# Ledger of designs, part 71: designed miniproteins, single chains, continued (4)

Each design is a single chain, and the fold is of that chain. pLDDT is the mean over its residues in the fold that is shown.

## One batch from the design tools (miniprotein)

Design m14455
Fold by ESMFold2-Fast:
Structure m14455 (fold): chain A 98 residues (1-98)
Amino acid sequence: KLEELKKKLEEKFNTSGGVAAILYPKEKLYENGVPVEEIENMNFAELMFKYSIELAKKKGADKKHIESLELLLKAVETPDVKEAGELIRKAVELHKES
């Protein structure tokens, strides 16, 4: 049920600090149609970048800005530090162009 799933998402990402900052992005991602199971499996950094991407898309932000955020999300998700560094460099270049 919707209200129970929201409560479980809040509990899943609840930490001793920064709870309000975590709960607000989860609620907005859910409202924007991101699947509940995807939100549940995100770590804090993934959640924050995903929220930023969905917010940017909703506001009709510049395509290069959105692509930059998507590269940063991929950088956080990759276990390869060298690949993460390359993705961050590409994100910075796209941001300079936007």
Scores: mean pLDDT 63

Design m14456
Fold by ESMFold2-Fast:
Structure m14456 (fold): chain A 60 residues (1-60)
Amino acid sequence: MEIDYEEVALTLGLMQVEVGKLTGSEEALREAGEEAVATLEKKGFTKAAAEVREFIEEVL
């Protein structure tokens, strides 16, 4: 069941955007993104982690 992994990655991405809008801070986006990537990697969701990383780099 890989649907949950993709949904988690998408949810984290959306939250990154919301945090950025509220704080107006590029640094807040980076910190939240790094935390999300670390969490996904610990759980073995390597593909989801890579997608979140790319999304953050594009949004900046």
Scores: mean pLDDT 66

Design m14457
Fold by ESMFold2-Fast:
Formats: C-alpha cells, structure tokens, sequence
Structure m14457 (fold): chain A 79 residues (1-79)
C-alpha cells in the first residue's frame, strides 16, 4: 500500500563491500537498508520489499537511482 511513488538511491560504502540504499518519498528519507555490493539492485529491492514488489514497478532511472511505484504514478527525484 503506497499512495506516493518511492525514489531509491544506491550508494557504495567505500570502507566495506556493501551498498547503502536510501528510500525517498516526496523528497524525504523514509527508509534505508544495506546489502552486499555484489547483489543486483533488483534483487536487493525484491529481498527488502518482497511483500510490496508483487504490485509495484521497479525502474532504473540512472546508475544509482531507482523508482518503485504503481502503474500510472509519477516518479519524483529528490534534489
């Protein structure tokens, strides 16, 4: 259940073999999680949001930015 689309930014953590994911809703950080750097973004999102991904679309917007939204929603990028 998501009334607004989510924008997800992936940042590699230099000191460890991990990627930090920041989840934005309407320009505000609403969640974050960390996964192994070797894990594909699609697999990382599916693992963390397994219950939501059955009805939501995951779209790559750039090398480190992803959208998670319902069909017909407009995706907003944080500034």
Amino acid sequence: MLDKPLTIIATDVESVDLTHYSVYSDGEVVDSFVVPKSMKPEDALKKYYSDLLSVQIVKKLSDNVFGLYLPGQTLVLPK
Scores: mean pLDDT 66

Design m14458
Fold by ESMFold2-Fast:
Structure m14458 (fold): chain A 100 residues (1-100)
Amino acid sequence: KPIVTEEAIERLKEALNKAFKLTPEEEKLLEEIFKLLDEISENKDDKKKVQELMIKIYEKQIELLELLKPNASEEEQKRIDEEIEELKKKIEELKAALAE
């Protein structure tokens, strides 16, 4: 069974649109992240597959943060940049683990 339902995705989009006025591109990235989370649930016993899916999730999170950054305050932009750098580090760590 999926971790995230279609109804849960729609409710989250509505809540986020009220708070942040999400664009269709931002909504699509969130849907893609939720689909990747469902794939992790389906492949939970395959460590390499889970690591590959986590890399894809972090890459999509970076894309979402980059789309949000231009409309953020200076303080929020700094926090977004810090989060992007942390996500990049996590991606490199997972890539190193996959190479072993």
Scores: mean pLDDT 75

Design m14459
Fold by ESMFold2-Fast:
Structure m14459 (fold): chain A 82 residues (1-82)
Amino acid sequence: HMIVGTVAYDPTKNKKTGKWMVAINVGRKDGVKVGDLVEITASDGTKIYGRVVAVSEDYAGVELLEEPPSSIKKGDKVTLLS
């Protein structure tokens, strides 16, 4: 079963760790687990990747593998790959 959702807020840099974070609007009830690989697709077709680092019932926190381009924003498509 493919889990799909959207970015719940624009990417934010954690100043302490230097890592970029997003929330996604799928969580434990949807089968999301810590360590899951996600693909985020911007409206212009740009793709970036992240890993789930925190899971709640309805939302998950994703740490991005690289600094996101400015095209990545709230509402962008998220697909779980693992």
Scores: mean pLDDT 82

Design m14460
Fold by ESMFold2-Fast:
Structure m14460 (fold): chain A 56 residues (1-56)
Amino acid sequence: MEEAQRLIEEGRRLIAEGRALMDQGVATKDRKTILRGIGTVLRGIGLIFQGELLLR
């Protein structure tokens, strides 16, 4: 259960960081930063899913 909780927390952290990167990229019109943000959000979602699977 500790593993599931850590995966969910890490996933939420990545989603927050990804959103911040996307906001920065939009503000600076930097496509690379926007794409990095999207990728980071997707990784975060994957970790949350993995954690939820462990919790059943």
Scores: mean pLDDT 82

Design m14461
Fold by ESMFold2-Fast:
Structure m14461 (fold): chain A 99 residues (1-99)
Amino acid sequence: MAAEEKEKELQKKIEELEKKLKEKREELIDLVETLRAMREFVGLDTKPLEELLEKIKEGKYEEALELAKKHKHVVGEGTIELIEEIIKIEKEIEKLKKE
């Protein structure tokens, strides 16, 4: 059996994870922008959400996770969980690329 089938399965799995990462990143940005807009509308401080958006846009998801945990009462558990999912997907992609 050819090594060729294993390489095709690996590549397909990487592509599927990269698509999932893109979808989760878009979902996270939309969620944080929505939270920022809601806080701005009621005259509350948006700085924690602006700093979080900057880290997300820079792809610094581990720093984004630390910032989100620090401001959990502003961002909520759902935002934290979504960042954790993104980090997990990135680590899985890195592991597969090293194989």
Scores: mean pLDDT 83

Design m14462
Fold by ESMFold2-Fast:
Structure m14462 (fold): chain A 64 residues (1-64)
Amino acid sequence: SGLAADGAGAAAGAGAVETARREGLRGWNQPGSEASERGGLLAQEGKEKGSEGAKRAGVTAVDG
């Protein structure tokens, strides 16, 4: 790797890894429904991190 390119790689890797993990978990533990529970939590957190971040900036634990 290049010294200057390390920052770009780190940012891109973080997103790519999360996406791959969420999709992989759903297929990996399919026989026990464990992937459904874990995949659901990961999907909820990822989605809420974006939306909740904006909402919580204006409101304080209203949904709590």
Scores: mean pLDDT 49

Design m14463
Fold by ESMFold2-Fast:
Structure m14463 (fold): chain A 87 residues (1-87)
Amino acid sequence: VEVDLLVIGGTSRSEVIDVKTGEVLGVFGSGPAAVSYVMRLTAERGEPLRVAYSGLSGTTLLTFEPLGKLAVPVSYEPLPSALPVLP
């Protein structure tokens, strides 16, 4: 499955990475903060974004869609963990 963004979540930090460019778009102190950033980014780009969220419990695929000026997660599914987890 093609993924647009990678979010690597840990206890003390979360990173949002653009999979196409390899650029780190942001570093956040929590998973919810990283998700809020992705929601805003989706709204700003005006296009759906597919996100692989890697946390301590494994990896989940999330799809974010713009809804007017707001983006919301519309679906997710658990994935086999193949991504690193940050401390």
Scores: mean pLDDT 69

Design m14464
Fold by ESMFold2-Fast:
Structure m14464 (fold): chain A 78 residues (1-78)
Amino acid sequence: MKLTDEQLEEFRRILIEEEGLSEETAEAAVEALRAMDAGKAEEAAELVAEIARKVLGFSEEEVEEVRKLALEQAKKAA
């Protein structure tokens, strides 16, 4: 399913206003969703891994697991 820009902006709004995330973090999450929707599986997986490392404080082992799961989900969607 292709996400519209309006749907991505609504998701960004929810992350900032309801979840209390910074604009920078919300933008990174939206960019990861855009990359996944565009079929850029490796770029989407890398963006998700970066969020897990910097925002969620995951270990390198946990970040690698998140990257693999994101890549598998992107491939399954293709």
Scores: mean pLDDT 71

Design m14465
Fold by ESMFold2-Fast:
Structure m14465 (fold): chain A 115 residues (1-115)
Amino acid sequence: MKKFKVKVKDKNGVIAENLKSIYAGHQALNPSLSVEIEYEETEEETVVIETSSGAAAISALGAILEAAEEGKVKKVRVRFTDSDPRLAALAEAAARAIQELFPELEIELEITERP
């Protein structure tokens, strides 16, 4: 069984709820996967998402896209640690695509390589 942890800091909880919905759908298709979402409320307008999984970071970008379509997010920082350059490239491509669709949305992607 694989367990992934995602930390979300959000003033309104919108990104946390979008992620719960996405992961509930994923778990219905693959019940051997477990995803734990830690939500921390913040007064800051910047949404912060932290994970050690590139796949979870890509899912988080999907949650950001949904929130951006609803005008519920203005600034996002996604941090993840991954050793797979393909997942890093996919996350960067997804962030750029979202920013092109929503130019008023500020997306910051922070990728840390494992030694």
Scores: mean pLDDT 74

Design m14466
Fold by ESMFold2-Fast:
Structure m14466 (fold): chain A 75 residues (1-75)
Amino acid sequence: EEEEKLKALSPEQQAFLEAYKNKDIDKMIEYAKKLGFSDEEIENLKEGFNDPNYDHEKGYRALLARLIELEKLKK
């Protein structure tokens, strides 16, 4: 089911999620800017990675859900 959700995303959105999952902050920021994330959203992502108590799996699922919703709204 997660594979099917990923197939619905653009290549840039998939690359962003892979960078997030791999904790590649530089690539994550590059793709987030390309996807139209605000500076505030990018700073929140950076702060999340610097917080040792942050649940990265939960963060990944939240971002995946957000990107799927954005794709549905694009129509």
Scores: mean pLDDT 73

Design m14467
Fold by ESMFold2-Fast:
Structure m14467 (fold): chain A 82 residues (1-82)
Amino acid sequence: SLKDELDKLKEQTEELLKQGKQAIQNGDFKELEKIGEELSRLLQRVQDLQAAHPDDPYVLETQEFVGKSAQDFFEMYLAAKA
């Protein structure tokens, strides 16, 4: 169902954010780049779902969660490179 797909997107996003923090601690920028690519894919998927379901509050909530998580990841990534 749509809800099951959105729940999986949230779970995948949380796991990628956790992996990103570990990659930063390890100085593993190759892994960090792969995680960034995967987060971008999840963000694109939730944007596609929002376009298909513009008035669905659960889709909008999931888009906000994935978007904020991606922003947090890229802020950590930029700080780690500084």
Scores: mean pLDDT 86

Design m14468
Fold by ESMFold2-Fast:
Structure m14468 (fold): chain A 91 residues (1-91)
Amino acid sequence: DEKENAERLYEILNSLLPDSSPFVSSEEEAEKIREFLEKELKLVDISEEDFNKLIERAIHTPKDLLQAIIDNLPGADPKVIEKLKELLSLY
């Protein structure tokens, strides 16, 4: 289910991405990350405010930390892991 996978992706990112980091993606990478999350999370019932906060958290997450999050996910659905790897490829 596309919506269930989007909701699970949101839950993982919302729980595991840091609230703050001094890291900032390049302008090109930040735009790709924003576009990816807008596309993949469009079916999630979330406020625009919370969604924009999630995007900012992702943009401020370094690639190696995102890789570590993916590598340490227990029992995640393969479709959700695939989306997380797609996100990682944008860094």
Scores: mean pLDDT 78

Design m14469
Fold by ESMFold2-Fast:
Structure m14469 (fold): chain A 81 residues (1-81)
Amino acid sequence: DELKKEIEEVGKRAAEVAYEAARRYALEQGWSPEEAERVGELARRRAEEIAKKAQELADAGDLESAKKLVEGLKEAAEEAA
């Protein structure tokens, strides 16, 4: 399960990068630390949901769609970092 491992690793990295980018952006816009934390957690959760969907597609045998979602997460994480 090379693809499933890649989905897990890319999803985790994308979630962490999304959290940090969203939190930092919110703080730069003058949001409170509590509000920035909530926005960061929401961004992390969205990335995790996309990774979960990619795993579900891979489990169903839709490898092409799963790979496209993984590519999108990887690109977003690299661009935001």
Scores: mean pLDDT 82

Design m14470
Fold by ESMFold2-Fast:
Structure m14470 (fold): chain A 115 residues (1-115)
Amino acid sequence: SPEDEALARLAATLSPRIRALLERMLAVVEEAERELREKGVDEESRELVVLGLRTLAAWVARALADGVPFEEIEAQVEEVKAEVRRYLEEKDPETTEILVRAMDEILALAREAAA
């Protein structure tokens, strides 16, 4: 897919350390997709969530590779997390908690890699 080609192209430009981080973040996204499927979340909603989380993971990896301070990365992710809660929490609290947990796990991995 064009998205998979874009991710592969990004990965090829990253240092081995940041590439390993991207792979670990993408594993978090894969786990979130599995949990959404188990909860019976519809395919269209799952595809949007997975695309959003994959986009976030790719952005975090690129930002770290470009030397963006972790505090700026964290601030941006926390802003996205707040918008997710504002839009989705009342409507679908279960999907919201899966999304927020995945975003928190991505941040934890990024924090470790930013040292």
Scores: mean pLDDT 87

Design m14471
Fold by ESMFold2-Fast:
Structure m14471 (fold): chain A 100 residues (1-100)
Amino acid sequence: KKAQVEAIIKRAEQVLKKIDAVIEEIKELKAKETDEERIEELDSKIEFLNKAREYLNGKIEELKTKEMSEEQLERYEAEIEVLEELVEKLNEELKKRKAE
């Protein structure tokens, strides 16, 4: 269990770093954007990423302070995987917009 908890925390911390990098890229694109609709879409993406960051920080704190059942650990792993995929998809969409 301890090794599994440490692995989940490490993965969550890696996703947090990816979130921070994507937020900075969005902020840079927003600074150069003049279309109000695109600015609003970029702001919505930043809001989503900030909420994802808060969620992951909460999960990391819970994993460090509470004893988790095997079922809870499996659920947290699955939730982090889904979130990682969503962040990667958002980054892909951002790269496509940057190419336009």
Scores: mean pLDDT 81

Design m14472
Fold by ESMFold2-Fast:
Structure m14472 (fold): chain A 72 residues (1-72)
Amino acid sequence: GDGATLGRAGAAATDPATGGALAALGGSKMSQDPDPEKRRAGAAASAEAGKSTVPGASGGGYVGFWGALQAL
């Protein structure tokens, strides 16, 4: 819905270098670990970090957060 596009714009206007972007980078690094269990844990941690930075982000926030990472 339109809330997702507004969420993307809002996250892009917010500093993407804050904890959300750092958490995504950390989780992404773990997802490339040779241990398959660590890769799964990294992906899950990244998703949980997204929820933590933007509580109640359904339809706005976490989508915008990922959009801000693309804008970098």
Scores: mean pLDDT 48

Design m14473
Fold by ESMFold2-Fast:
Structure m14473 (fold): chain A 75 residues (1-75)
Amino acid sequence: MTLPLKMYALMAARNPEAFRRYVRRLAELHGREQTLAFLDEVRKAVEEMAKNGVITPEQAEKALAALDETRAELA
């Protein structure tokens, strides 16, 4: 389900800095594997929101870039 994942997808699109800080904290609390799974779920939410017109293609690209940058930090 995208609820409440839509909130994190929207955060990644609107404020990538805040999203990245949140994910760093999540990795500290829950570890790398759990955080990577979370990032995959947020990616699916971004794709679904873009398909449904909830966010623009530009916002989706911005969110996906934030997800990829955050994933690279955890690798």
Scores: mean pLDDT 80

Design m14474
Fold by ESMFold2-Fast:
Structure m14474 (fold): chain A 87 residues (1-87)
Amino acid sequence: MPPSQSELADEAYRLLGELVQLILNKEPEEKIREKAEELLRVARGLSPGQVAALAALLRREATHLDPEGQKIVDELVAELERVRAEL
């Protein structure tokens, strides 16, 4: 049974905010990757348009990150685009 689109979108935005905070705080790579994997799992339940919106928001948040954080975001955006292509 597909979950509510509103519920999944809220969860995805919450996870994205938590992920950006971990990157800003220079948390260990394993912790950042764990949060990214949670976001990718939720994204598989979204529409292609919602995944595109997440990728756009993540790119916008990356403007406040250093080059290392920006690279992490670029790699995650590529993974989100792959998920969108599978939907």
Scores: mean pLDDT 80

Design m14475
Fold by ESMFold2-Fast:
Structure m14475 (fold): chain A 70 residues (1-70)
Amino acid sequence: SYIKKIEEAIKNNDYLGAVKYFEEFAEKNPEEVTKAMQEYLSKNPISLDAKEALERFLKIAKEVEEKLKK
C-alpha cells in the first residue's frame, strides 16, 4: 500500500521517499488526488515545516484511498 510506504517514510524522516511515494500514488489516482488536494489547500495554509506538509499529503492520500473503497 502506498499509504503504508508514505507513513513509514515519514516515521523514518525519509522526506524525499515520502514525496516520491505520494507522487506515485497521485499518478495512479490523478482525479481523486487533485480534488482532495484542492479541498485541503483551501482549508490549510502552506506550511514552512516539511514534516507538516508531508503529514498533510498523508491525510490527502488516506482520504482518497477511503473514497476509492466506497
Scores: mean pLDDT 73

Design m14476
Fold by ESMFold2-Fast:
Structure m14476 (fold): chain A 95 residues (1-95)
Amino acid sequence: MRKYSKEEIRKAFERLLESTERSIAYFESRLPELSPEDAAKAQALLAEIRKIVEEAKEKFADPEADPEKLLAEFLEKIGPIGTELRQIWERAKAA
């Protein structure tokens, strides 16, 4: 009846953080495709994601921390920002 161990959740979270950092680098490489106004907005959102990743890494370094709770908090914070970034590129593609 146990779905995942704490160790499995920790490994999944580490992979998610690494994947998020790769996604930040990918979007940064795509900034020249945007207008200066949209690029400035995208840069601000990417900076916010970087801050959330840094805070998540700091909390995750605590061995007493609940990795499931940290994962849920991270996804809740990142989700809306990631959606807004995708919408910026979708608008640029449609123009």
Scores: mean pLDDT 80

Design m14477
Fold by ESMFold2-Fast:
Structure m14477 (fold): chain A 62 residues (1-62)
Amino acid sequence: SAEEYLRKAVEGAKRAPTGAGLAAASADLSKHAGFSREEAVRKVGEGAGVSEEAIREALRYL
């Protein structure tokens, strides 16, 4: 489910709280749950409590 992919992605982002880590953690949510790459990065970043700077950096990896 989309919610399960989001939960796993948030945990991944918490373990690697960098722009690159956030982009990588968000990939499965985009691929399997119907979100765009940008939507996935923002949802995961907000759920993991990462900075807006890290979210903007993650979007550069897309």
Scores: mean pLDDT 78

Design m14478
Fold by ESMFold2-Fast:
Structure m14478 (fold): chain A 72 residues (1-72)
Amino acid sequence: SAETERYAARLLEAMREGLRETKRAVKEGDLELAEALLESAERIVDHAKADPEVPEEVKAELEKILREIKEL
């Protein structure tokens, strides 16, 4: 549905923004903020993976972005 497509798009946008914000936090030495952002990203991915309405390709992309955050 169009609602499901919008939800998936918002998840990807939120995760990409989270990656950008975490990169900034790490660069600025704000490790407490970086840890909080990582925990938030992990919750988003866990919820999306539990949702059968989220396409598998989207779940894979969310997990890829989460891996990039963890590698910072």
Scores: mean pLDDT 86

Design m14479
Fold by ESMFold2-Fast:
Structure m14479 (fold): chain A 70 residues (1-70)
Amino acid sequence: MDEEFKKQQEKNINQALTNTAKALKEKYSSDQDFIDKIDQSVKQGKEVMKKVGPLKGGGVSSRLMIQGMS
């Protein structure tokens, strides 16, 4: 598979995590515990993508994102 495709997928997932986190923080600005959990989910998702990549980990990045944001 094209290496550029893998990098693009990583960027897209990072951007999606950031945008979702921002929207949730604005909606739940009074809930500091929830905001902290959002920040942790984004951090974990980015760390997984940096270490294993979105395609190499058998969907690990997507699963972590869903579990952290859902």
Scores: mean pLDDT 65

Design m14480
Fold by ESMFold2-Fast:
Structure m14480 (fold): chain A 98 residues (1-98)
Amino acid sequence: MSVEELAEKVVEALRADPRFAHLPRSYVEPLAKFLAELYLNDLSNLEEYARKLGIGEPILFMLLVAYKKNNNDLKKAFSIFGPIPEEVQAAIDLIEKL
C-alpha cells in the first residue's frame, strides 16, 4: 500500500464520519498524508504536510523523536503534546487496523 492509497482511505473514513464531515479539506488531506508517511516510514514529504498542518520544525522534530522512542506508536508520539484530537485518534486507529 502506497502513502497515497493509505491517505485516501483515511480521508474517505473521516469524510464518512458525521463527527468529522465538517472539517476542511485543507486540514484533512495533509493530516491523512502526514500520518500515512509516518506509518509507512516514508518521510519524503513529511515536512511539507507538517507545514500545511501548522506544525513547525521544532514540534515536528519532537514528534519524530517521540515516535521512534515509542517503537513507532503514533498515539504515544502525539500524546506528548497533550490530549489527541478525536479526528487524529480516529485516523490513527484506521491506519493501525490495516
Scores: mean pLDDT 83

Design m14481
Fold by ESMFold2-Fast:
Structure m14481 (fold): chain A 69 residues (1-69)
Amino acid sequence: GVADVLRAAADQLADSAPDFAASLRDLADRVAAGQLSPEEAAKKVLEAGRIHGVEDQGKAIAEQVRAAA
């Protein structure tokens, strides 16, 4: 599901982009709790990628989130 995509992405990026990875984990928890729709999660992933200077990674993960929905 969407939360699993976000957790997998966070695990892969933990060393290279730790602040972005932490944001992805927080978003995964919120999706799992039913607090965010997949589209809301995708938008927040894009914003987090831009804020943490990993915009291309953010775009790729947002696309994976939308595809998993």
Scores: mean pLDDT 87

Design m14482
Fold by ESMFold2-Fast:
Structure m14482 (fold): chain A 117 residues (1-117)
Amino acid sequence: MYTVTVTVTATADASAVRVIVHNGGPVAATNVRVVVRDAAGNVLATADLGTIAPGETRRAVLQLPATVAAGTTLTVEVTFEAAAPVDEPPVGLAAQLLDADGNVVSTAAADSRGRAV
């Protein structure tokens, strides 16, 4: 099992996180799951994205609870499996905070090696 993690700081008007997962590798990412956590590790939202084929991008919008305070560090974690366990696929993760009107108010991104993209 592989994990890609991105952190984003919550704003006072943030209502949702749009998660964008891109498989830039030659091998399909399977059982792709998204978990949004607060700084204490509490699960705020989850989504199951299924299988992301090589070169495919998958998107999901996860609603945040009204109790998320501005300035809170949110951790967006994507876990997945690959058909070839000896070669880690380069899966990129971007997280966008959305206000109540669907406008992007913050963005963070990383690949499976923790590099900014």
Scores: mean pLDDT 77

Design m14483
Fold by ESMFold2-Fast:
Structure m14483 (fold): chain A 74 residues (1-74)
Amino acid sequence: SMEERIAALERYADSLVALLRHEKETERLSEEELQRSVASALATLRAEIARNDIPEAVADRILARFEAEARRIV
């Protein structure tokens, strides 16, 4: 169902944020490398949203939340 696809993508976005936080905490990546990881994660999330035909309003909400969380990491 659409609700299940939306919930799965919200969990996926949260997982990407958790991965980025882990990369920040390990301090193995430079600031620039971390910024590139954020950009890569965002591109992957956008592709998954498009693949699952998520409604624009919902997609915008998921992306806005991801970008807000990513800004707190970098």
Scores: mean pLDDT 86

Design m14484
Fold by ESMFold2-Fast:
Structure m14484 (fold): chain A 96 residues (1-96)
Amino acid sequence: IDSIIKQLKDISKSSKDRAKSSKDQKTKSLSQGISNGSDIVINAIKNGDVQTLQNQSDSSSDLSNYAKSQGDDKTSSDADNLSTLSKKASDIIKKQ
């Protein structure tokens, strides 16, 4: 679980930096959303909140598909990673 939290912190930082540096309002909003989602997932892991982890996995998967449809492959990749890590964390916590 610590490795998942580390990866989520890396995604949060990367997405926040992209939101700050982007001149495109859509990329800025999507990247901020991924950063916020990563922080929500980290807090859900700390609280053992499986429902929030499942909801964030689904939401991030939808966001990944949307970003890809808009040609934003970087945002799509980060959102897909967030979805995967959130689901993996949910599965680990359910087994505890």
Scores: mean pLDDT 78

Design m14485
Fold by ESMFold2-Fast:
Structure m14485 (fold): chain A 59 residues (1-59)
Amino acid sequence: MRLSDEELEALLKRAAIELTAATGKPASKEEVLRHVAERTGLPLAVVREDYERYLARSE
């Protein structure tokens, strides 16, 4: 995991808010993950892996 759970959660929430504000509709999971990848400069695959690990830890 390259991002901490706290950092990832904050980035995901911010991305969802920014995308929803920009488009006027709820952001999809794919759009949120891609936005986080662009913001952090990380490959989408890395962000997706970190997200999956975050979900596993939240369970």
Scores: mean pLDDT 77

Design m14486
Fold by ESMFold2-Fast:
Structure m14486 (fold): chain A 93 residues (1-93)
Amino acid sequence: MYIFLTSDASPLLKELAKILSESLGVKVYIGSKDEVLARAQKLRSEEGAELVDVYGSSLEDARRLKETGLSLAEQKGDEETRKKIEDLWKKYE
């Protein structure tokens, strides 16, 4: 899975992406809105690219990334990573 963040992504989103990258092997790219959208569109045109997500500065994007991270941690049986995601979310609300 690839996760794309805009450069204006919130600290919460950047910390969530770091947890997913370091603990779950998710590939993260950070760039300008135009750069991340162009790269994500190119990957979405390839087989399996439907798993590519783009996240910006909105609270809705933060909720989406949280749910994706929790789902991936559960699929891998990684209870420590699941708890890290939940603990991080509680700090930012």
Scores: mean pLDDT 77

Design m14487
Fold by ESMFold2-Fast:
Structure m14487 (fold): chain A 70 residues (1-70)
Amino acid sequence: MMIEAAVKTFQSLKSDENQALGAELLARHLARKGKLQEAIDLLESVKPHLSEKAKDVVDRLIAELREQIA
């Protein structure tokens, strides 16, 4: 499925900088489609597999997306 393919592609990124950039691009893409909850779910799913720096960026993105839903 689309989400599963995206997660697999994201996990192939090995640099913390590339992981953070990939997360932001995917989150913005899904948000533009009105899939805010889907973007949050995707970011939460990949978060445990990321570097500490990328996790911090992802936490900020999740907070921004949640604020848009509220």
Scores: mean pLDDT 72

Design m14488
Fold by ESMFold2-Fast:
Structure m14488 (fold): chain A 109 residues (1-109)
Amino acid sequence: IEIPESLSEEERKLLEAAQHIYDWLTKKKKGSLLKALELFREAVEGLSDEVIARYVPIFDAIYFFALLVGDEETVKLAKEAIGRAYRLRRERDIPLHPAVKKLIEIGKK
């Protein structure tokens, strides 16, 4: 995944986390998955509700994989972020970030 230079450091860490999840899925390296969860924990505190709403598919993936490995702290943080995004989607139609849309398109098989 190409990470645009104009992204915030927190948004960059989210896209790096998505890349590590992809590496785990394709290469079966548990270390890649743990690195993805670590990057998410580092990024989540600095994210605005609007940014969270733009990246909701990444939070869904992080939540699922954190649950699989028993990372209770990351499960809690991802669940809270998803809740914030869901609330904003009720109040405003916030579009997904173009990088996330491209990831979804690449994931169509």
Scores: mean pLDDT 70

